# Designs tried in a protein design run: designed miniproteins, single chains, continued (4). Part 13

Each design is a single chain, and the fold is of that chain. pLDDT is the mean over its residues in the fold that is shown.

## One batch from the design tools (miniprotein)

Design m12423
Fold by ESMFold2-Fast:
Structure m12423 (fold): chain A 118 residues (1-118)
Amino acid sequence: MKRRVLVVDDNEANLARYVAILRSLPDVEVLAATTGEEARLLLDEHRPDLVITDFDMPGLSGLELIRYAAARGIPVILVTGSSDEVAAEALAAGADLVIRKPASDEELRAAVERALAG
């Protein structure tokens, strides 16, 4: 069954890398956004099965996006270079998993496979 994954990162190089990794997975359709506002629109229009987001984004914050997705029953993976305090806050906001940057390709694949299986 084909699953939709929304990836959000304001760093275009990170975003391109994550998109490439996810497109290598079988039966995964990838949506990409560089802002929280764009991500929210894509989430509303396409209803993804999983959201992968950075914390530090202009405009709508990663934390607000996590709360928005979690309230809709959509699992969220946070990928962040920020502090353990930020990771704890994201989990409290409804994130299912936090990955600390720099994230390996293997770590991201494993996290996505776990989130989509549960």
Scores: mean pLDDT 81

Design m12424
Fold by ESMFold2-Fast:
Structure m12424 (fold): chain A 83 residues (1-83)
Amino acid sequence: MPIVQQLIQAINNGDTDTAKKYIDQIYDIYKNSKDIDVKNQIINGMSKAYQIAKDKGQDDVAKYIFDKQTDISIDILHDIITK
């Protein structure tokens, strides 16, 4: 997913505001999608971005991702913990 790669780049660059904008866009795509494959790609992409944000010490970004994921489903928490 190109937008997830843009999020990861923003995290790597330390651009918290840009990262939060991409997180909001990804969350909106998730909410408006009825495609299970798209939803699964977003869940996996957000879990990956969360781990990278934690590894980079981007605590604000990691928390922002986690808060959005908490509103979706328990399966996202499983993906975050298992990675």
Scores: mean pLDDT 77

Design m12425
Fold by ESMFold2-Fast:
Structure m12425 (fold): chain A 103 residues (1-103)
Amino acid sequence: EIKCLINAGNKAAELLQQGKKDEALVVAGRAIVYIEQKYGLKSKDPKAQDAFFSVVYPLETGKKAKSTSDGVIYYLQNGLKKPALIAKAIKAGEASGKPLVCD
């Protein structure tokens, strides 16, 4: 599961580097919607937090994460820098009608 979510975040970063912002929002948004549906939006479960940060770190920074620690460390130091971007990603993910499939 977590590797699937890291891959989704990293794919969003790749799309941002290519100037494909709308496609990046859909990819990241589908992953965030998956996390919200499985764990709940305000879950205190560490697995939910690791999953969320693994998606939003590449989306906000345009940098690929190598592990969950990259996202967690970033958010401990910085917080959410682009909450409006995250909100747009969620809307794009919901509008896509296609859920993220993690094995």
Scores: mean pLDDT 74

Design m12426
Fold by ESMFold2-Fast:
Structure m12426 (fold): chain A 79 residues (1-79)
Amino acid sequence: SIAQQIIDQTKKDVEDLYEELKKKVEEGTLTPKDLSIYMFQLTVMESSVYLAEKLGADPAQVEEVRKMLEKVQKLLKKA
């Protein structure tokens, strides 16, 4: 279904964002510009999860992606 495609793609995007952000935090290379871009990407990803949920995506996958988004948000707040 289209809902499944959205949640599967969003999961990959969130995982990629988390790994990239984690690496920049560990290396001390995170810039204010990076922070702004990541905050924007996080907002887009949250919107995609919301859309997937409303279209009937698997609730377990929706919850998994939301937990990952919370991890990204917490890491950004430390910057």
Scores: mean pLDDT 87

Design m12427
Fold by ESMFold2-Fast:
Structure m12427 (fold): chain A 88 residues (1-88)
Amino acid sequence: SDDELISQATELLDQAIEAVKAKDTDTLKQINEQLQTLNDQASDPDTKIKLNNAIEAVNNAISDVNSEDPTKWVAAILNVIGAREDFK
């Protein structure tokens, strides 16, 4: 069910928050691939919207964590947290 997909997505996003804090882009890329797989399996349109938002937040974080602008790293942390909170 999509409830099981949401549970898996929230665990992945908890890992993504820690990976953003650590600037671990390899882990973020792996999480992004796993989130895309969950999105392909989702049947509920609302779940798909939340997963697409999470995928976008993680993908942007991959680019932003090593930016010379430190505000982009802070924004990346907050954006991934926001995507995680959408599943509450």
Scores: mean pLDDT 88

Design m12428
Fold by ESMFold2-Fast:
Structure m12428 (fold): chain A 95 residues (1-95)
Amino acid sequence: SGMEEMRRLEEELAAAERKFVASGTGRADGTWTSVTVYEVDGRLEFDVEQSVGSDGRSLALAIRDAAEQARKNGVDPRVVQQLLEEAERARRAHE
């Protein structure tokens, strides 16, 4: 049907535009951060959800958790290294 064809095209477009890489959660000082990582045109995109008062520490932990998930799932080592670099930037921003 036309609706089924539309759904397939939307799924194909979503798969082409946004590729799921990993997700992670970090907790620090009574706060939490959750991240979902996507790859879009060779670039990493982060969907971030945080509790009130969260900062770079919980974010850095969440990105490190995502990097570990990516590593376990056999994601490209270059992408895993990019995630670890982003986690280190978030950690340094907290200082």
Scores: mean pLDDT 80

Design m12429
Fold by ESMFold2-Fast:
Structure m12429 (fold): chain A 78 residues (1-78)
Amino acid sequence: SVMDEAYRRFLEDADRLLDQLLKQQASREQIRQAVQRMAREWYDELLSLGLSDDQAQTLVSRVLQHFSDRLAERLAQQ
């Protein structure tokens, strides 16, 4: 489905963003700002694809949870 395809792409975007931020030794504030920007871009894209506000927010929240889990995992390994 369109939602499944968007979810997969956003997970890839999140993983790339995480790798970039860690390589740059980004601060907590820099990570927060970058994630907020990416989340807004994802939300706007989902609305442009015809998803409802609730559907877009739910999908973005799932991707943000993935990012948070991956960040915690990567920091625990360092």
Scores: mean pLDDT 88

Design m12430
Fold by ESMFold2-Fast:
Structure m12430 (fold): chain A 65 residues (1-65)
Amino acid sequence: SLDAAKAEAALHQLIRFSEEAPEDKRAELMRRAWEIAREAIASSADAAQLAATLDRRFRELVEEA
């Protein structure tokens, strides 16, 4: 289903981000990443759009840190 596909895409992106995040900042970055994911899930039409949005916003999050 669309909801399952979106959930899987979001979870995959969050897991990958957690593996790439610096250990000393991981808790703070993951909290922000979850907030971003919740917003993106609500606003995205499908899993592909969600994945693209999360890739962009997670990159921005790391660059600002």
Scores: mean pLDDT 81

Design m12431
Fold by ESMFold2-Fast:
Structure m12431 (fold): chain A 86 residues (1-86)
Amino acid sequence: SLLEKAIEAARKALEEAAKKNDGYLTGPQAAGVARRSLLKAGVPQEAADKAAQYVIDLGNQKGRITPEEAAEAAEKGLRDALAASG
């Protein structure tokens, strides 16, 4: 599905970004990577923004986050946004 492909693309982008930053990302760094990847995959702006906000919220709680943690937060935010939109 488009959703599954978008999530996989975001996960891969987050993993590549983390490799350049010693395996970790800040909330804002991860949110930016996830948002850009989701938009490129055709996800609506409002859903990509919600995914990014969930990543920022995780970063605020933990400080530095792994690409896997960022991808899970982005996926949850994206799914919640799509459920809310009908």
Scores: mean pLDDT 85

Design m12432
Fold by ESMFold2-Fast:
Structure m12432 (fold): chain A 86 residues (1-86)
Amino acid sequence: SMMEKEKKYQEGLDLNEEGQRAFAEGKYEEAARLFEKSAETAREVNPLLAAQSLRNLSLAYKKLGKDKKAEEYQRQADELRRQALA
């Protein structure tokens, strides 16, 4: 339903915002978990928000020194953004 989609969008947005706060505080493992959950929650209702959360997840992994995982999530974010804007 429209209302269930709005709820998932709001949940995805809130998770992304919480992830950004955790990231700003240097809590990169917590930020990564929040960004991953945000991307999963938003994927079908707002792919652009999901792509943003995947980009933020990439940045969190970069801060954790996991450069290959960071590159993988950046590619996923770029691909999802391309598909959403097609």
Scores: mean pLDDT 90

Design m12433
Fold by ESMFold2-Fast:
Structure m12433 (fold): chain A 80 residues (1-80)
Amino acid sequence: MKKTLDEWVEEFEKRLDEVYEEAKAAGLTPEQIRERLRQEVARLVSEFLDEHPDWTEEEFAEFQRRVAEIYRRKLEEIRA
């Protein structure tokens, strides 16, 4: 069955959460955690796009909007 945009966004958020927790457990500084998350976001977005060549322009734009929001929220959490 074809995964919905919501399901892919949920998988993206889960993967980003895992990377964030691993970085914290490794004792990385806030700056190093931010850099790690930036690299992981770019990689995951590229991988998801490569796996979904049948997405419409609207679906792609919505995916980018939601992942950008998740990423921003994670950057704010690093400060706390």
Scores: mean pLDDT 76

Design m12434
Fold by ESMFold2-Fast:
Structure m12434 (fold): chain A 55 residues (1-55)
Amino acid sequence: SRSEQLRRNAEESRKASEELRKRASTLDPSSPEYASLYTAANILDVASEFELEQA
C-alpha cells in the first residue's frame, strides 16, 4: 500500500541520515565536509518525517 511504501521510504531516509552523521563524527566540525554531511543528514531527516506524516 501507499502507507507501507511511505514507511519503508522513511526508514531508508532515517538509516541514510544516521550513516551520514556517523561519517561526520569522524571529521573536524569546522570543515566544509562536516557541514556538507550534516546538511545532507538534516534534509534526509525532514524527508523521513514528511513521509511518516503521509503514511
Scores: mean pLDDT 85

Design m12435
Fold by ESMFold2-Fast:
Structure m12435 (fold): chain A 74 residues (1-74)
Amino acid sequence: APAAQLIELLKNGASNEEIIEKGRALGLDETVILLAIQLRDQLGPEKAAAELQKLVDENGELTVELVQEALTKS
């Protein structure tokens, strides 16, 4: 799934450029990709990956609203 691949890239310490390029290729919303990078910068790769996985598990997808709320709670 696209969201799972984004989470793996964040967890593995991929560059912002690689995350954006691969996320776009997967058809993910660019705003979601950028917010996920911001979450990683705030929490670190392991914690950000865990929070994003929780959002996918609870909601089935990553949306701008869900990732923004995670950033506010962080």
Scores: mean pLDDT 84

Design m12436
Fold by ESMFold2-Fast:
Order: C-alpha cells, then structure tokens, then sequence
Structure m12436 (fold): chain A 72 residues (1-72)
C-alpha cells in the first residue's frame, strides 16, 4: 500500500540522516539526500540510500540491521 511505501521511504530517509550525522556529513548534504529519498519511489529510494552508504564506506544492510537491533 502507499502508506507502507511512505513508511519505508521515511525510514530510509531517517537512517540516512542519522548515519550522516554520526559520520560528520554536512547537514546540507544530509537534507539533500533525505529529500531525494522522500520524493522518490521505493525502488529509487533504496538505490539512493545504497549509493550514499557505499560512498561512506558502509554496508547498507548492516546499517539497516543496526537501526532495528531493538525492534522485532
């Protein structure tokens, strides 16, 4: 559903923001990437997030799992 897709995109945007802040990425760059994710479809949002994490030298899947370590 569109609500589930919106939730997933928001989760990706939040993950990008949090990871960027931890790694000292400028707020302007974080906002730009997060906004692109929120304005893209789910498939494109995942590609944007994956590329962003790769540029930071991070494993996208490991970062996503870390965000969910206290959730089931």
Amino acid sequence: SSMQEQQQRQKLADLVRKTGEIHGVPESEIKKIAEEIKNSDLEEAQKIATKYFEELGLDFQATLEGQQEHEE
Scores: mean pLDDT 73

Design m12437
Fold by ESMFold2-Fast:
Structure m12437 (fold): chain A 80 residues (1-80)
Amino acid sequence: DELKEKLYKKIKEMLLELGGEEEKAEKIARGVAEGLESEEDAEKLLEALELAKKLKEAIEKGAPQEELEELSKKLEEVFE
């Protein structure tokens, strides 16, 4: 499943960026991607990961509060 492979790579990348060990990041990322029961769940998780990355980058660059609030709201809405 192409979507599960994309999720695996994205989750692994984020875990490594958070200081995770490569072997553990790979196992966690694969387990999460393979544990998804539906295409819809996979798409929602992928969208959440993309928004989380944008929020992290916005925080790191000192973006305006309005931008941070908009990204946070979009991230929360993915899980509704």
Scores: mean pLDDT 73

Design m12438
Fold by ESMFold2-Fast:
Structure m12438 (fold): chain A 75 residues (1-75)
Amino acid sequence: SEEAERARRIVEKALANEDFDVGLALATMVAGMAKSAGRLDEARAIYETALEGLRKRGAPEDVIKRLEDELKRLS
C-alpha cells in the first residue's frame, strides 16, 4: 500500500534526524492514522520499523517498551 510505504519513509527519516521522543511520537501518529483507516497490518509494520530504528540508535528502554506495548495492542 502506497500510504504505508510513505509513512515508513517519513518515520525512517525522522528517526535518523530526531531525538527518540520525537521519533516515538511520529511513529505513534502515523501508525494511528493507519489504525483509523482499518489498516492494522500497515500500523504493525510502522511500529516494527520504528522499533528497529530506535533499538539501532540505542533508545532508552522506556521508549522501546512503550512502542512494544502499542504493537501488542494491535491484535
Scores: mean pLDDT 75

Design m12439
Fold by ESMFold2-Fast:
Structure m12439 (fold): chain A 86 residues (1-86)
Amino acid sequence: SMAELLVEAGRRLLAGEPAPEELARLEEEIKRRMAESDAEERVEIVEEVARALIEALRALGEPELLELARRMEENLEALLEKVREA
């Protein structure tokens, strides 16, 4: 899953190791999906990515990352509104 890949990437980056190659492939897939999508589909993609990132930050369990996840969840609706208007 996206969240599992983001957890693995986060663990490696926190350890000072290079991110897995799968992360670059995920980034390219998201860019492609965004380019091929209408405005409402882009909102759905951003929500999917944001929720996967929130889940990954919580799974990593570092206090600063838990606080970031909380703030992201609180601000998610405002972010999605901005994406709709962009």
Scores: mean pLDDT 86

Design m12440
Fold by ESMFold2-Fast:
Structure m12440 (fold): chain A 79 residues (1-79)
Amino acid sequence: KLEELLEEIRELAAEVARLARELGREEVAEQILRDAEETVRYLREKAKTEPLEKVIELAERVAELLRGLAEQLRAELAA
């Protein structure tokens, strides 16, 4: 399940970056992709020392944050 969530985070970050680029925010897109890579690396490292359930909860929160950001950017594109 953790690897599935990490893959979802990468996919969501790619979608957020795509939407940011459509708004002309290339720097924001690049930052989102960098932050997602760092977050995936951080969560994978935490899985070595922390209870797996806690790491999964953190990964789920990150995915939720990215979904919210994608919704916000879609709303901006629709305005």
Scores: mean pLDDT 84

Design m12441
Fold by ESMFold2-Fast:
Structure m12441 (fold): chain A 80 residues (1-80)
Amino acid sequence: MEEVEELIERAKKLYDEAVQLMKEGKFDEAVKLFREAQRLFDEAIQKAKELGNEELYKKIVETEIEMLRKASEAFVEAKK
């Protein structure tokens, strides 16, 4: 369980850093961090499925959706 939580925490940190890079206009660097964060979320989802923990799976998906929303908002702001 701790391993899945660590993956989620790392993914969130990468997303926050990528959002900051987006706001700074560093789009290529931001995209690389978004891809790394997505990989960590995918790994966390796979581990949650292997554990049969449906509630953990739902929590991870909801967290990923929230991070994607923040990234989308930062992208829109950067284009202004």
Scores: mean pLDDT 80

Design m12442
Fold by ESMFold2-Fast:
Structure m12442 (fold): chain A 87 residues (1-87)
Amino acid sequence: MDEELKREAEEAAKLLDEVLEELRENGEITPAVERQIELTRKVIEMVRQGKSEVELMEFALEMQKELGLLDEEEIKEAKEIIEEKKK
């Protein structure tokens, strides 16, 4: 199970680097895009390190909050799901 996730994380990291290079060549890297990429790399690294599902979910929630992708209701629901999985 862990080996498949690690391979997928390595492939995702490679694809992310390719997308990054393309965006840099076009001069389309904004601070917001750079932040999103940094956060995505951290998720890939956490998967590679074998972090728990709960840890990954907590980090993903923090990322989505910082990027403004979730409303207050979605944030509340996600927190409740994470707390339930900790039990």
Scores: mean pLDDT 73

Design m12443
Fold by ESMFold2-Fast:
Structure m12443 (fold): chain A 74 residues (1-74)
Amino acid sequence: SDEEIRALFDRIDRGELTVEELRELYNSLKEKIKNPEDLAKIEQTEAEADARGLSERDRLKLVIAKLFEILKKN
């Protein structure tokens, strides 16, 4: 639900999730993406994070946010 997603991001923002937990969440969510258009949006978000020189944690946070945005619309 939207409330559960918000609560999860509040926990991420508080640093309560480890990089390993964020990586596991990223992998789990990415497996649910089936269409090429949504995959391209994820790839674009990853490229933006790389261009900005973000840490692994900040990159994962950004991409996880995009994954939830896409999955919510399906």
Scores: mean pLDDT 81

Design m12444
Fold by ESMFold2-Fast:
Structure m12444 (fold): chain A 95 residues (1-95)
Amino acid sequence: MTDFYRDYADYALKKVEELTAGDPEAAALIDTLRELSKDPNLSLGVAELARAIVNGDAERATELAKQLGLSDQAPVVTRVAERIAEKKAAEKAAA
C-alpha cells in the first residue's frame, strides 16, 4: 500500500525543517503537521501548507492552516513562513 499524500507531505515538511534548522517553534509546528499527515483526509492539505511555508508565502500558508482547522497555529505558521522568506531574501542579497 502506497501512502502517496503522506510521502508528499513528509517531503515538503523535510524542506521546511532544512530551512528552519535550529528554530524550536518551527520544529514544534513540523511535529504537529507530521502527526496530522498520518490522517489520509488531511495529508494533502498538510503537504500544500508545507509547500506554501517553503515558498515563504505567509498569506497562503495562513489560509491553508485555517482550512485545516489549525486557527490556533496560524500565527506560528505565519511567523515560520516569514522567517523562511527573510532567510531566502538574505541569501540572495549575500550572493
Scores: mean pLDDT 80

Design m12445
Fold by ESMFold2-Fast:
Structure m12445 (fold): chain A 98 residues (1-98)
Amino acid sequence: MEIDLEKLRELVELYSKNEALRRAMPRSGAMDAASPKRRAGGPLNPEAFLRGIAEGSPDIEGLAEHLQASDESGASDRADPLRLSPSALAAMIKEELS
């Protein structure tokens, strides 16, 4: 996967920097663990999240909910209609953290 390292580092840094904030939201954390109630108000569109990054204010909470919903969705392989699908974004973050 040919990804801009600067963009990848920025995503990882945002995730790490806001992890404490996400941990303060037990609803999001609880769904991540057991995931019994994943319809937590609806996952954010990946395009909206990317737009937030471009504006310098990414919605990390929306990203987390979107990734969770996508992971449960039978369409984890949404044929990648966009250049950066939720599964692709998750793969980038996972690859960088690995």
Scores: mean pLDDT 44

Design m12446
Fold by ESMFold2-Fast:
Structure m12446 (fold): chain A 59 residues (1-59)
Amino acid sequence: DLKDLLINVGNMDDYWAERISRLYSKEEILKMTPEDLVKDTGLIGFGLVDAKRVIDGVK
């Protein structure tokens, strides 16, 4: 499950993990740059470092 992967491997909070898992598949995230993920999600407080952790966490 993508949400569980983001929480356990990506070290994300439950809210961001649930939000991102509703918007993207694992394959979609792996094709995005950290910059694209920040811009496309529009999540408050979600920055470039967080986006890099998401992408690295789903590898």
Scores: mean pLDDT 75

Design m12447
Fold by ESMFold2-Fast:
Structure m12447 (fold): chain A 95 residues (1-95)
Amino acid sequence: SDVDEIRELVQRVGEEAIRTLKRYGRDDYVPKVQQLTEQMLQAIDNGDYDTLLELMRQLRDLLKEALGNSGSGVTLDGLLTRLIESLEYVRQQLK
Protein backbone atom coordinates (compact mmCIF):
# COMPACT_ATOMS: atom_id res chain seq x y z
CA SER A 1 0.00 0.00 0.00
CA ASP A 2 1.04 3.67 -0.37
CA VAL A 3 1.22 4.00 3.43
CA ASP A 4 3.55 0.98 3.62
CA GLU A 5 5.77 2.52 0.90
CA ILE A 6 5.98 5.81 2.84
CA ARG A 7 6.80 3.88 6.06
CA GLU A 8 9.55 1.89 4.28
CA LEU A 9 11.05 5.10 2.80
CA VAL A 10 11.10 6.81 6.24
CA GLN A 11 12.77 3.77 7.83
CA ARG A 12 15.32 3.54 4.99
CA VAL A 13 16.14 7.27 5.18
CA GLY A 14 16.63 7.03 8.95
CA GLU A 15 18.93 4.02 8.60
CA GLU A 16 20.99 5.73 5.85
CA ALA A 17 21.27 8.87 8.00
CA ILE A 18 22.54 6.85 10.99
CA ARG A 19 25.10 5.00 8.80
CA THR A 20 26.37 8.31 7.40
CA LEU A 21 26.62 9.92 10.87
CA LYS A 22 28.57 6.91 12.20
CA ARG A 23 30.83 6.93 9.11
CA TYR A 24 31.77 10.58 9.81
CA GLY A 25 32.16 10.20 13.60
CA ARG A 26 28.96 12.14 14.40
CA ASP A 27 27.63 9.53 16.85
CA ASP A 28 26.25 12.25 19.18
CA TYR A 29 23.60 13.01 16.52
CA VAL A 30 22.40 9.38 16.25
CA PRO A 31 19.91 9.52 19.20
CA LYS A 32 18.23 12.63 17.72
CA VAL A 33 17.93 10.96 14.28
CA GLN A 34 16.44 7.86 15.97
CA GLN A 35 13.97 10.08 17.87
CA LEU A 36 12.95 11.94 14.68
CA THR A 37 12.54 8.65 12.78
CA GLU A 38 10.32 7.22 15.57
CA GLN A 39 8.24 10.43 15.56
CA MET A 40 7.89 10.20 11.75
CA LEU A 41 6.66 6.59 11.99
CA GLN A 42 4.19 7.64 14.73
CA ALA A 43 2.94 10.51 12.52
CA ILE A 44 2.35 8.02 9.66
CA ASP A 45 0.42 5.69 12.00
CA ASN A 46 -1.73 8.67 13.15
CA GLY A 47 -2.30 9.92 9.57
CA ASP A 48 -0.64 13.22 10.63
CA TYR A 49 1.18 14.00 7.40
CA ASP A 50 1.70 17.70 8.20
CA THR A 51 3.77 16.61 11.22
CA LEU A 52 5.56 14.03 9.04
CA LEU A 53 6.61 16.71 6.51
CA GLU A 54 7.84 19.03 9.31
CA LEU A 55 9.84 16.18 10.92
CA MET A 56 11.46 15.36 7.53
CA ARG A 57 12.52 19.01 7.21
CA GLN A 58 13.97 18.86 10.76
CA LEU A 59 15.92 15.70 9.85
CA ARG A 60 17.33 17.36 6.72
CA ASP A 61 18.40 20.45 8.73
CA LEU A 62 19.95 18.25 11.44
CA LEU A 63 21.96 16.32 8.85
CA LYS A 64 23.17 19.56 7.23
CA GLU A 65 24.32 20.75 10.67
CA ALA A 66 26.02 17.43 11.55
CA LEU A 67 27.71 16.80 8.17
CA GLY A 68 27.91 20.16 6.34
CA ASN A 69 31.11 21.19 8.19
CA SER A 70 32.90 17.83 7.49
CA GLY A 71 33.51 18.20 3.71
CA SER A 72 31.95 14.85 2.72
CA GLY A 73 30.30 15.94 -0.55
CA VAL A 74 29.32 12.69 -2.33
CA THR A 75 27.78 10.84 0.65
CA LEU A 76 26.07 13.93 2.08
CA ASP A 77 24.65 14.92 -1.34
CA GLY A 78 23.39 11.37 -1.93
CA LEU A 79 21.68 11.25 1.47
CA LEU A 80 20.14 14.74 1.08
CA THR A 81 18.93 13.88 -2.45
CA ARG A 82 17.17 10.77 -1.08
CA LEU A 83 15.64 12.87 1.72
CA ILE A 84 14.39 15.44 -0.83
CA GLU A 85 13.01 12.70 -3.11
CA SER A 86 11.32 10.99 -0.12
CA LEU A 87 9.82 14.33 1.02
CA GLU A 88 8.51 15.13 -2.50
CA TYR A 89 7.10 11.58 -2.83
CA VAL A 90 5.27 11.98 0.52
CA ARG A 91 3.96 15.42 -0.54
CA GLN A 92 2.56 13.92 -3.79
CA GLN A 93 0.92 10.99 -1.91
CA LEU A 94 -0.84 13.50 0.43
CA LYS A 95 -2.56 15.37 -2.44
Scores: mean pLDDT 76

Design m12448
Fold by ESMFold2-Fast:
Structure m12448 (fold): chain A 96 residues (1-96)
Amino acid sequence: MVEIPFVDVSGWSEEEKIEMAKLALKHLLELKKWFEANKDKMPEEVYKKMLEIIDKLIELYKQMIEDPSKAQELMKEAVKLAEELANLVLEHYEKS
């Protein structure tokens, strides 16, 4: 599972939501670098799909930083995308 900090931000301040989004963005950028460094260890189609999901996650967290009032809705989408990414990783390892 991709580790995303905080799935429930309903009780959080705007500042806390922004800090969480910045931390998540940092981790997603490191994850993207990891996939780029390990591109040769997976099929090209799987690599492209994983990067598409990571790029969508990056965009969602950037939106949270710009408009933290939307953080709860954006977090729901981020969790779904993280599950989709985790399922792709699991499917690849199961195939292997």
Scores: mean pLDDT 76

Design m12449
Fold by ESMFold2-Fast:
Structure m12449 (fold): chain A 81 residues (1-81)
Amino acid sequence: SLLDEMLRLARQGKLKEGAELAVKTLEASLGPFKEEARKKAFKYIEEGLKKASETPDEAEAREHIKEGILKAASALHESLD
């Protein structure tokens, strides 16, 4: 799953690669985002991945990634109006 791949990348310290993968996956499904919204989404996902990389417990690490994605989704939703 995307969450499994993002957790793997986070634990390898590949935070920017993981954030780029997630943003491109969303763009492939929903169409291209405005530059400002894309930057905010990337930052929120990168922050979630950083917290996941610092969290030994897998379930808790996954929740940090989910939180980042939810914040990204909120920023992207604001760009769709």
Scores: mean pLDDT 82

Design m12450
Fold by ESMFold2-Fast:
Structure m12450 (fold): chain A 71 residues (1-71)
Amino acid sequence: SPRDVLLSLLDSLIEENKDDPELVSELQKQRQRLLSGEDVDTVLAELREFLEKHAPERLPSVERLEAHLRR
């Protein structure tokens, strides 16, 4: 499901960025919101906005996921 794909991306980003506590905190927050039934598009939009300011090099991963989920 789209939710499961986004959860997998969040888990991968958390593991890859474990030395960045601010990024990990935001990713864990979005993961928890997603598990609590928040809309996938809302979580994706908030994640994209955070990454644009904090880790813009990660945006292509989110863009690929968005393209996949909209098919």
Scores: mean pLDDT 79

Design m12451
Fold by ESMFold2-Fast:
Structure m12451 (fold): chain A 77 residues (1-77)
Amino acid sequence: SAAEERIKIAEEAAKKVAELGATVIAKELLQAARDNPEKTAEYAEKAAEMLASLGLDESAEIAREAAKKIREIEEKA
């Protein structure tokens, strides 16, 4: 389902972000995706903004790319 695909993308992004040390933001993104799959792209975009504001550019890029993929799924659904 589209919801399962969105959660999967968020899980993969959260795992990578956590591996780079931003475990709290990663956990919040994953929880938000599971609680409301329809808003997952918005939460990924917010996570990217927060990560960028902390100077975590690599993690911000991961979250931003995840948001892009989720938006593509939303446009098709």
Scores: mean pLDDT 81

Design m12452
Fold by ESMFold2-Fast:
Structure m12452 (fold): chain A 99 residues (1-99)
Amino acid sequence: DELEEKLKAALEKARAALEELEKAVKEGDKEKALEALEKILEAAREIMDVYEERGDKDGVLKAIAATLLVVGAKIELEKKGDLEGALRDARRALENMEA
């Protein structure tokens, strides 16, 4: 199933980006953390596209929720420098995408 392969690839991309975010947070590197959040956001959009092609409305809503969490994390990080909060919200986003 080509859509299942695309979903798996997008989830792996999100997991790799989360690992990059964890390293950036540990290093206190806001710029690398923002780059990692952008990669997670791209993966969430790819996951949403797969669910839309499948007609899976629940999957689409979970991907939208994940997208909003990542966007919120990016805004909070840019405005307040909250690296730990960004990591927490990114982890919740990945959980929503995997569920």
Scores: mean pLDDT 86

Design m12453
Fold by ESMFold2-Fast:
Parts: C-alpha cells; sequence; structure tokens
Structure m12453 (fold): chain A 72 residues (1-72)
C-alpha cells in the first residue's frame, strides 16, 4: 500500500512523506521558499518511484491550491 501525508509543522514549513507498506520511501520539505526532496529508499523499482512521485505530486498540488486561495 502507498500512503502520503502532508503537514504544516511551522508557519510556512511543510513536510510531505510517502510510505510504501509502512516504510518511509520519500520526503519533500518546503521551508522559506526552498524545496528539498529526498529518496529515503533508493532501492525502489523505477515503476514504484513513478508511483511515489505521482502520489507526492498530488499532495503538493493540494497544498499549492490552499496557498493560492490564501493569496486570493
Amino acid sequence: SIESTLEETENGHYVAEVRVDGKLVARLEIRDGAVTFSWVDPSLSPEAQREVLRVLGEAVDKMMEDLEKRRA
């Protein structure tokens, strides 16, 4: 199973994590306009990597929509 979480830990500090079968495989951090992406499990197949990126992209898109609504 693939799970994603997106949390605002501090004002303007967002962390998105993707887990496969309960194991953390990828992390995206947005802080002060900087974006940091990490593969925590580099042993993932290319197919699994694409699925993880798809799920992470959906979480980021939702966050960006919320930020755009605040911008008016």
Scores: mean pLDDT 75

Design m12454
Fold by ESMFold2-Fast:
Structure m12454 (fold): chain A 65 residues (1-65)
Amino acid sequence: MKAAEELAKALLDNGNSEETAEGAKKAVLKASKEKGEEGAQIAVEGLKNKDADKAQEGSEIILSG
């Protein structure tokens, strides 16, 4: 899923560890397609804008799927 790869890359680009990026990628792939894509997009946007609340919101959506 492209969204999972984009989230992992955004995490690495923002100074997160390879382990954190792989964990997030696996969480997106395990989530439903709708929740995984939605949550990953919100989390990527939060990471790009350095908005921790948006990144957290995206993570919660992924984990709820």
Scores: mean pLDDT 79

Design m12455
Fold by ESMFold2-Fast:
Structure m12455 (fold): chain A 76 residues (1-76)
Amino acid sequence: SMEELKEEIKKLLLEAGYSEEDAEKAARRITEAAQKAGLSKEETLEIVRKALEMAKALGLTAEQFTQLVVDELLSA
């Protein structure tokens, strides 16, 4: 479900060290973009996990990470 996808993304972001507020906002935006793009839960989580590794390596902010993921989802 979309709610389960949102909660899973939020959990990944919290584990990555983002704040509760940033994780909730990012998870919501990413879930909405995934739904608009017609992507599966599995496809979306794969993109999120890869983007998190890039964000960690590059020191991206929550907003930069979110925009990167949203752009990727909507370009797929």
Scores: mean pLDDT 85

Design m12456
Fold by ESMFold2-Fast:
Structure m12456 (fold): chain A 99 residues (1-99)
Amino acid sequence: SAAAKKEKEEKIKKVIEKLVEESREYIERKLREGKITREELESISTEEALERLREVARREGSESALKVLELLETQPEEDLKAILLAVLLALREEEEAKK
């Protein structure tokens, strides 16, 4: 029904809002820990961050990740950038932990 579709869309919106909040908190924590500088964050454009994550998704063959990135592109640029930077920073830390 139309009501069920609207309820699902509102639920997705709340999940994305929570993801944005948690992404910003994660970035601020990493800045406090000295894991990244404000200058490094400001040097990365939204387009660059998005392309880096698309490359990872394509390399891994993750169609689900590509669909998530497509959904995130519908969000305001500031919210999109926060999510993308948090994911890239988390991936960088995982790679450093394996070395």
Scores: mean pLDDT 79

Design m12457
Fold by ESMFold2-Fast:
Structure m12457 (fold): chain A 55 residues (1-55)
Amino acid sequence: SMDQRIAQLQANRATSRQARIDLAQIRLARLQAQPPSAANAAVIAALQRIIDVMR
């Protein structure tokens, strides 16, 4: 049924979401440990947005 397909897609999305959050957090921590730069600031802002939206 459609409800069963929706439940499976939601479960798959939850697993994928958690993996993306974990990777974003690791990368964010590494970038924050580096010297400040305009390029790093842009990536940090993007990663923070991803984490905030997915949490």
Scores: mean pLDDT 78

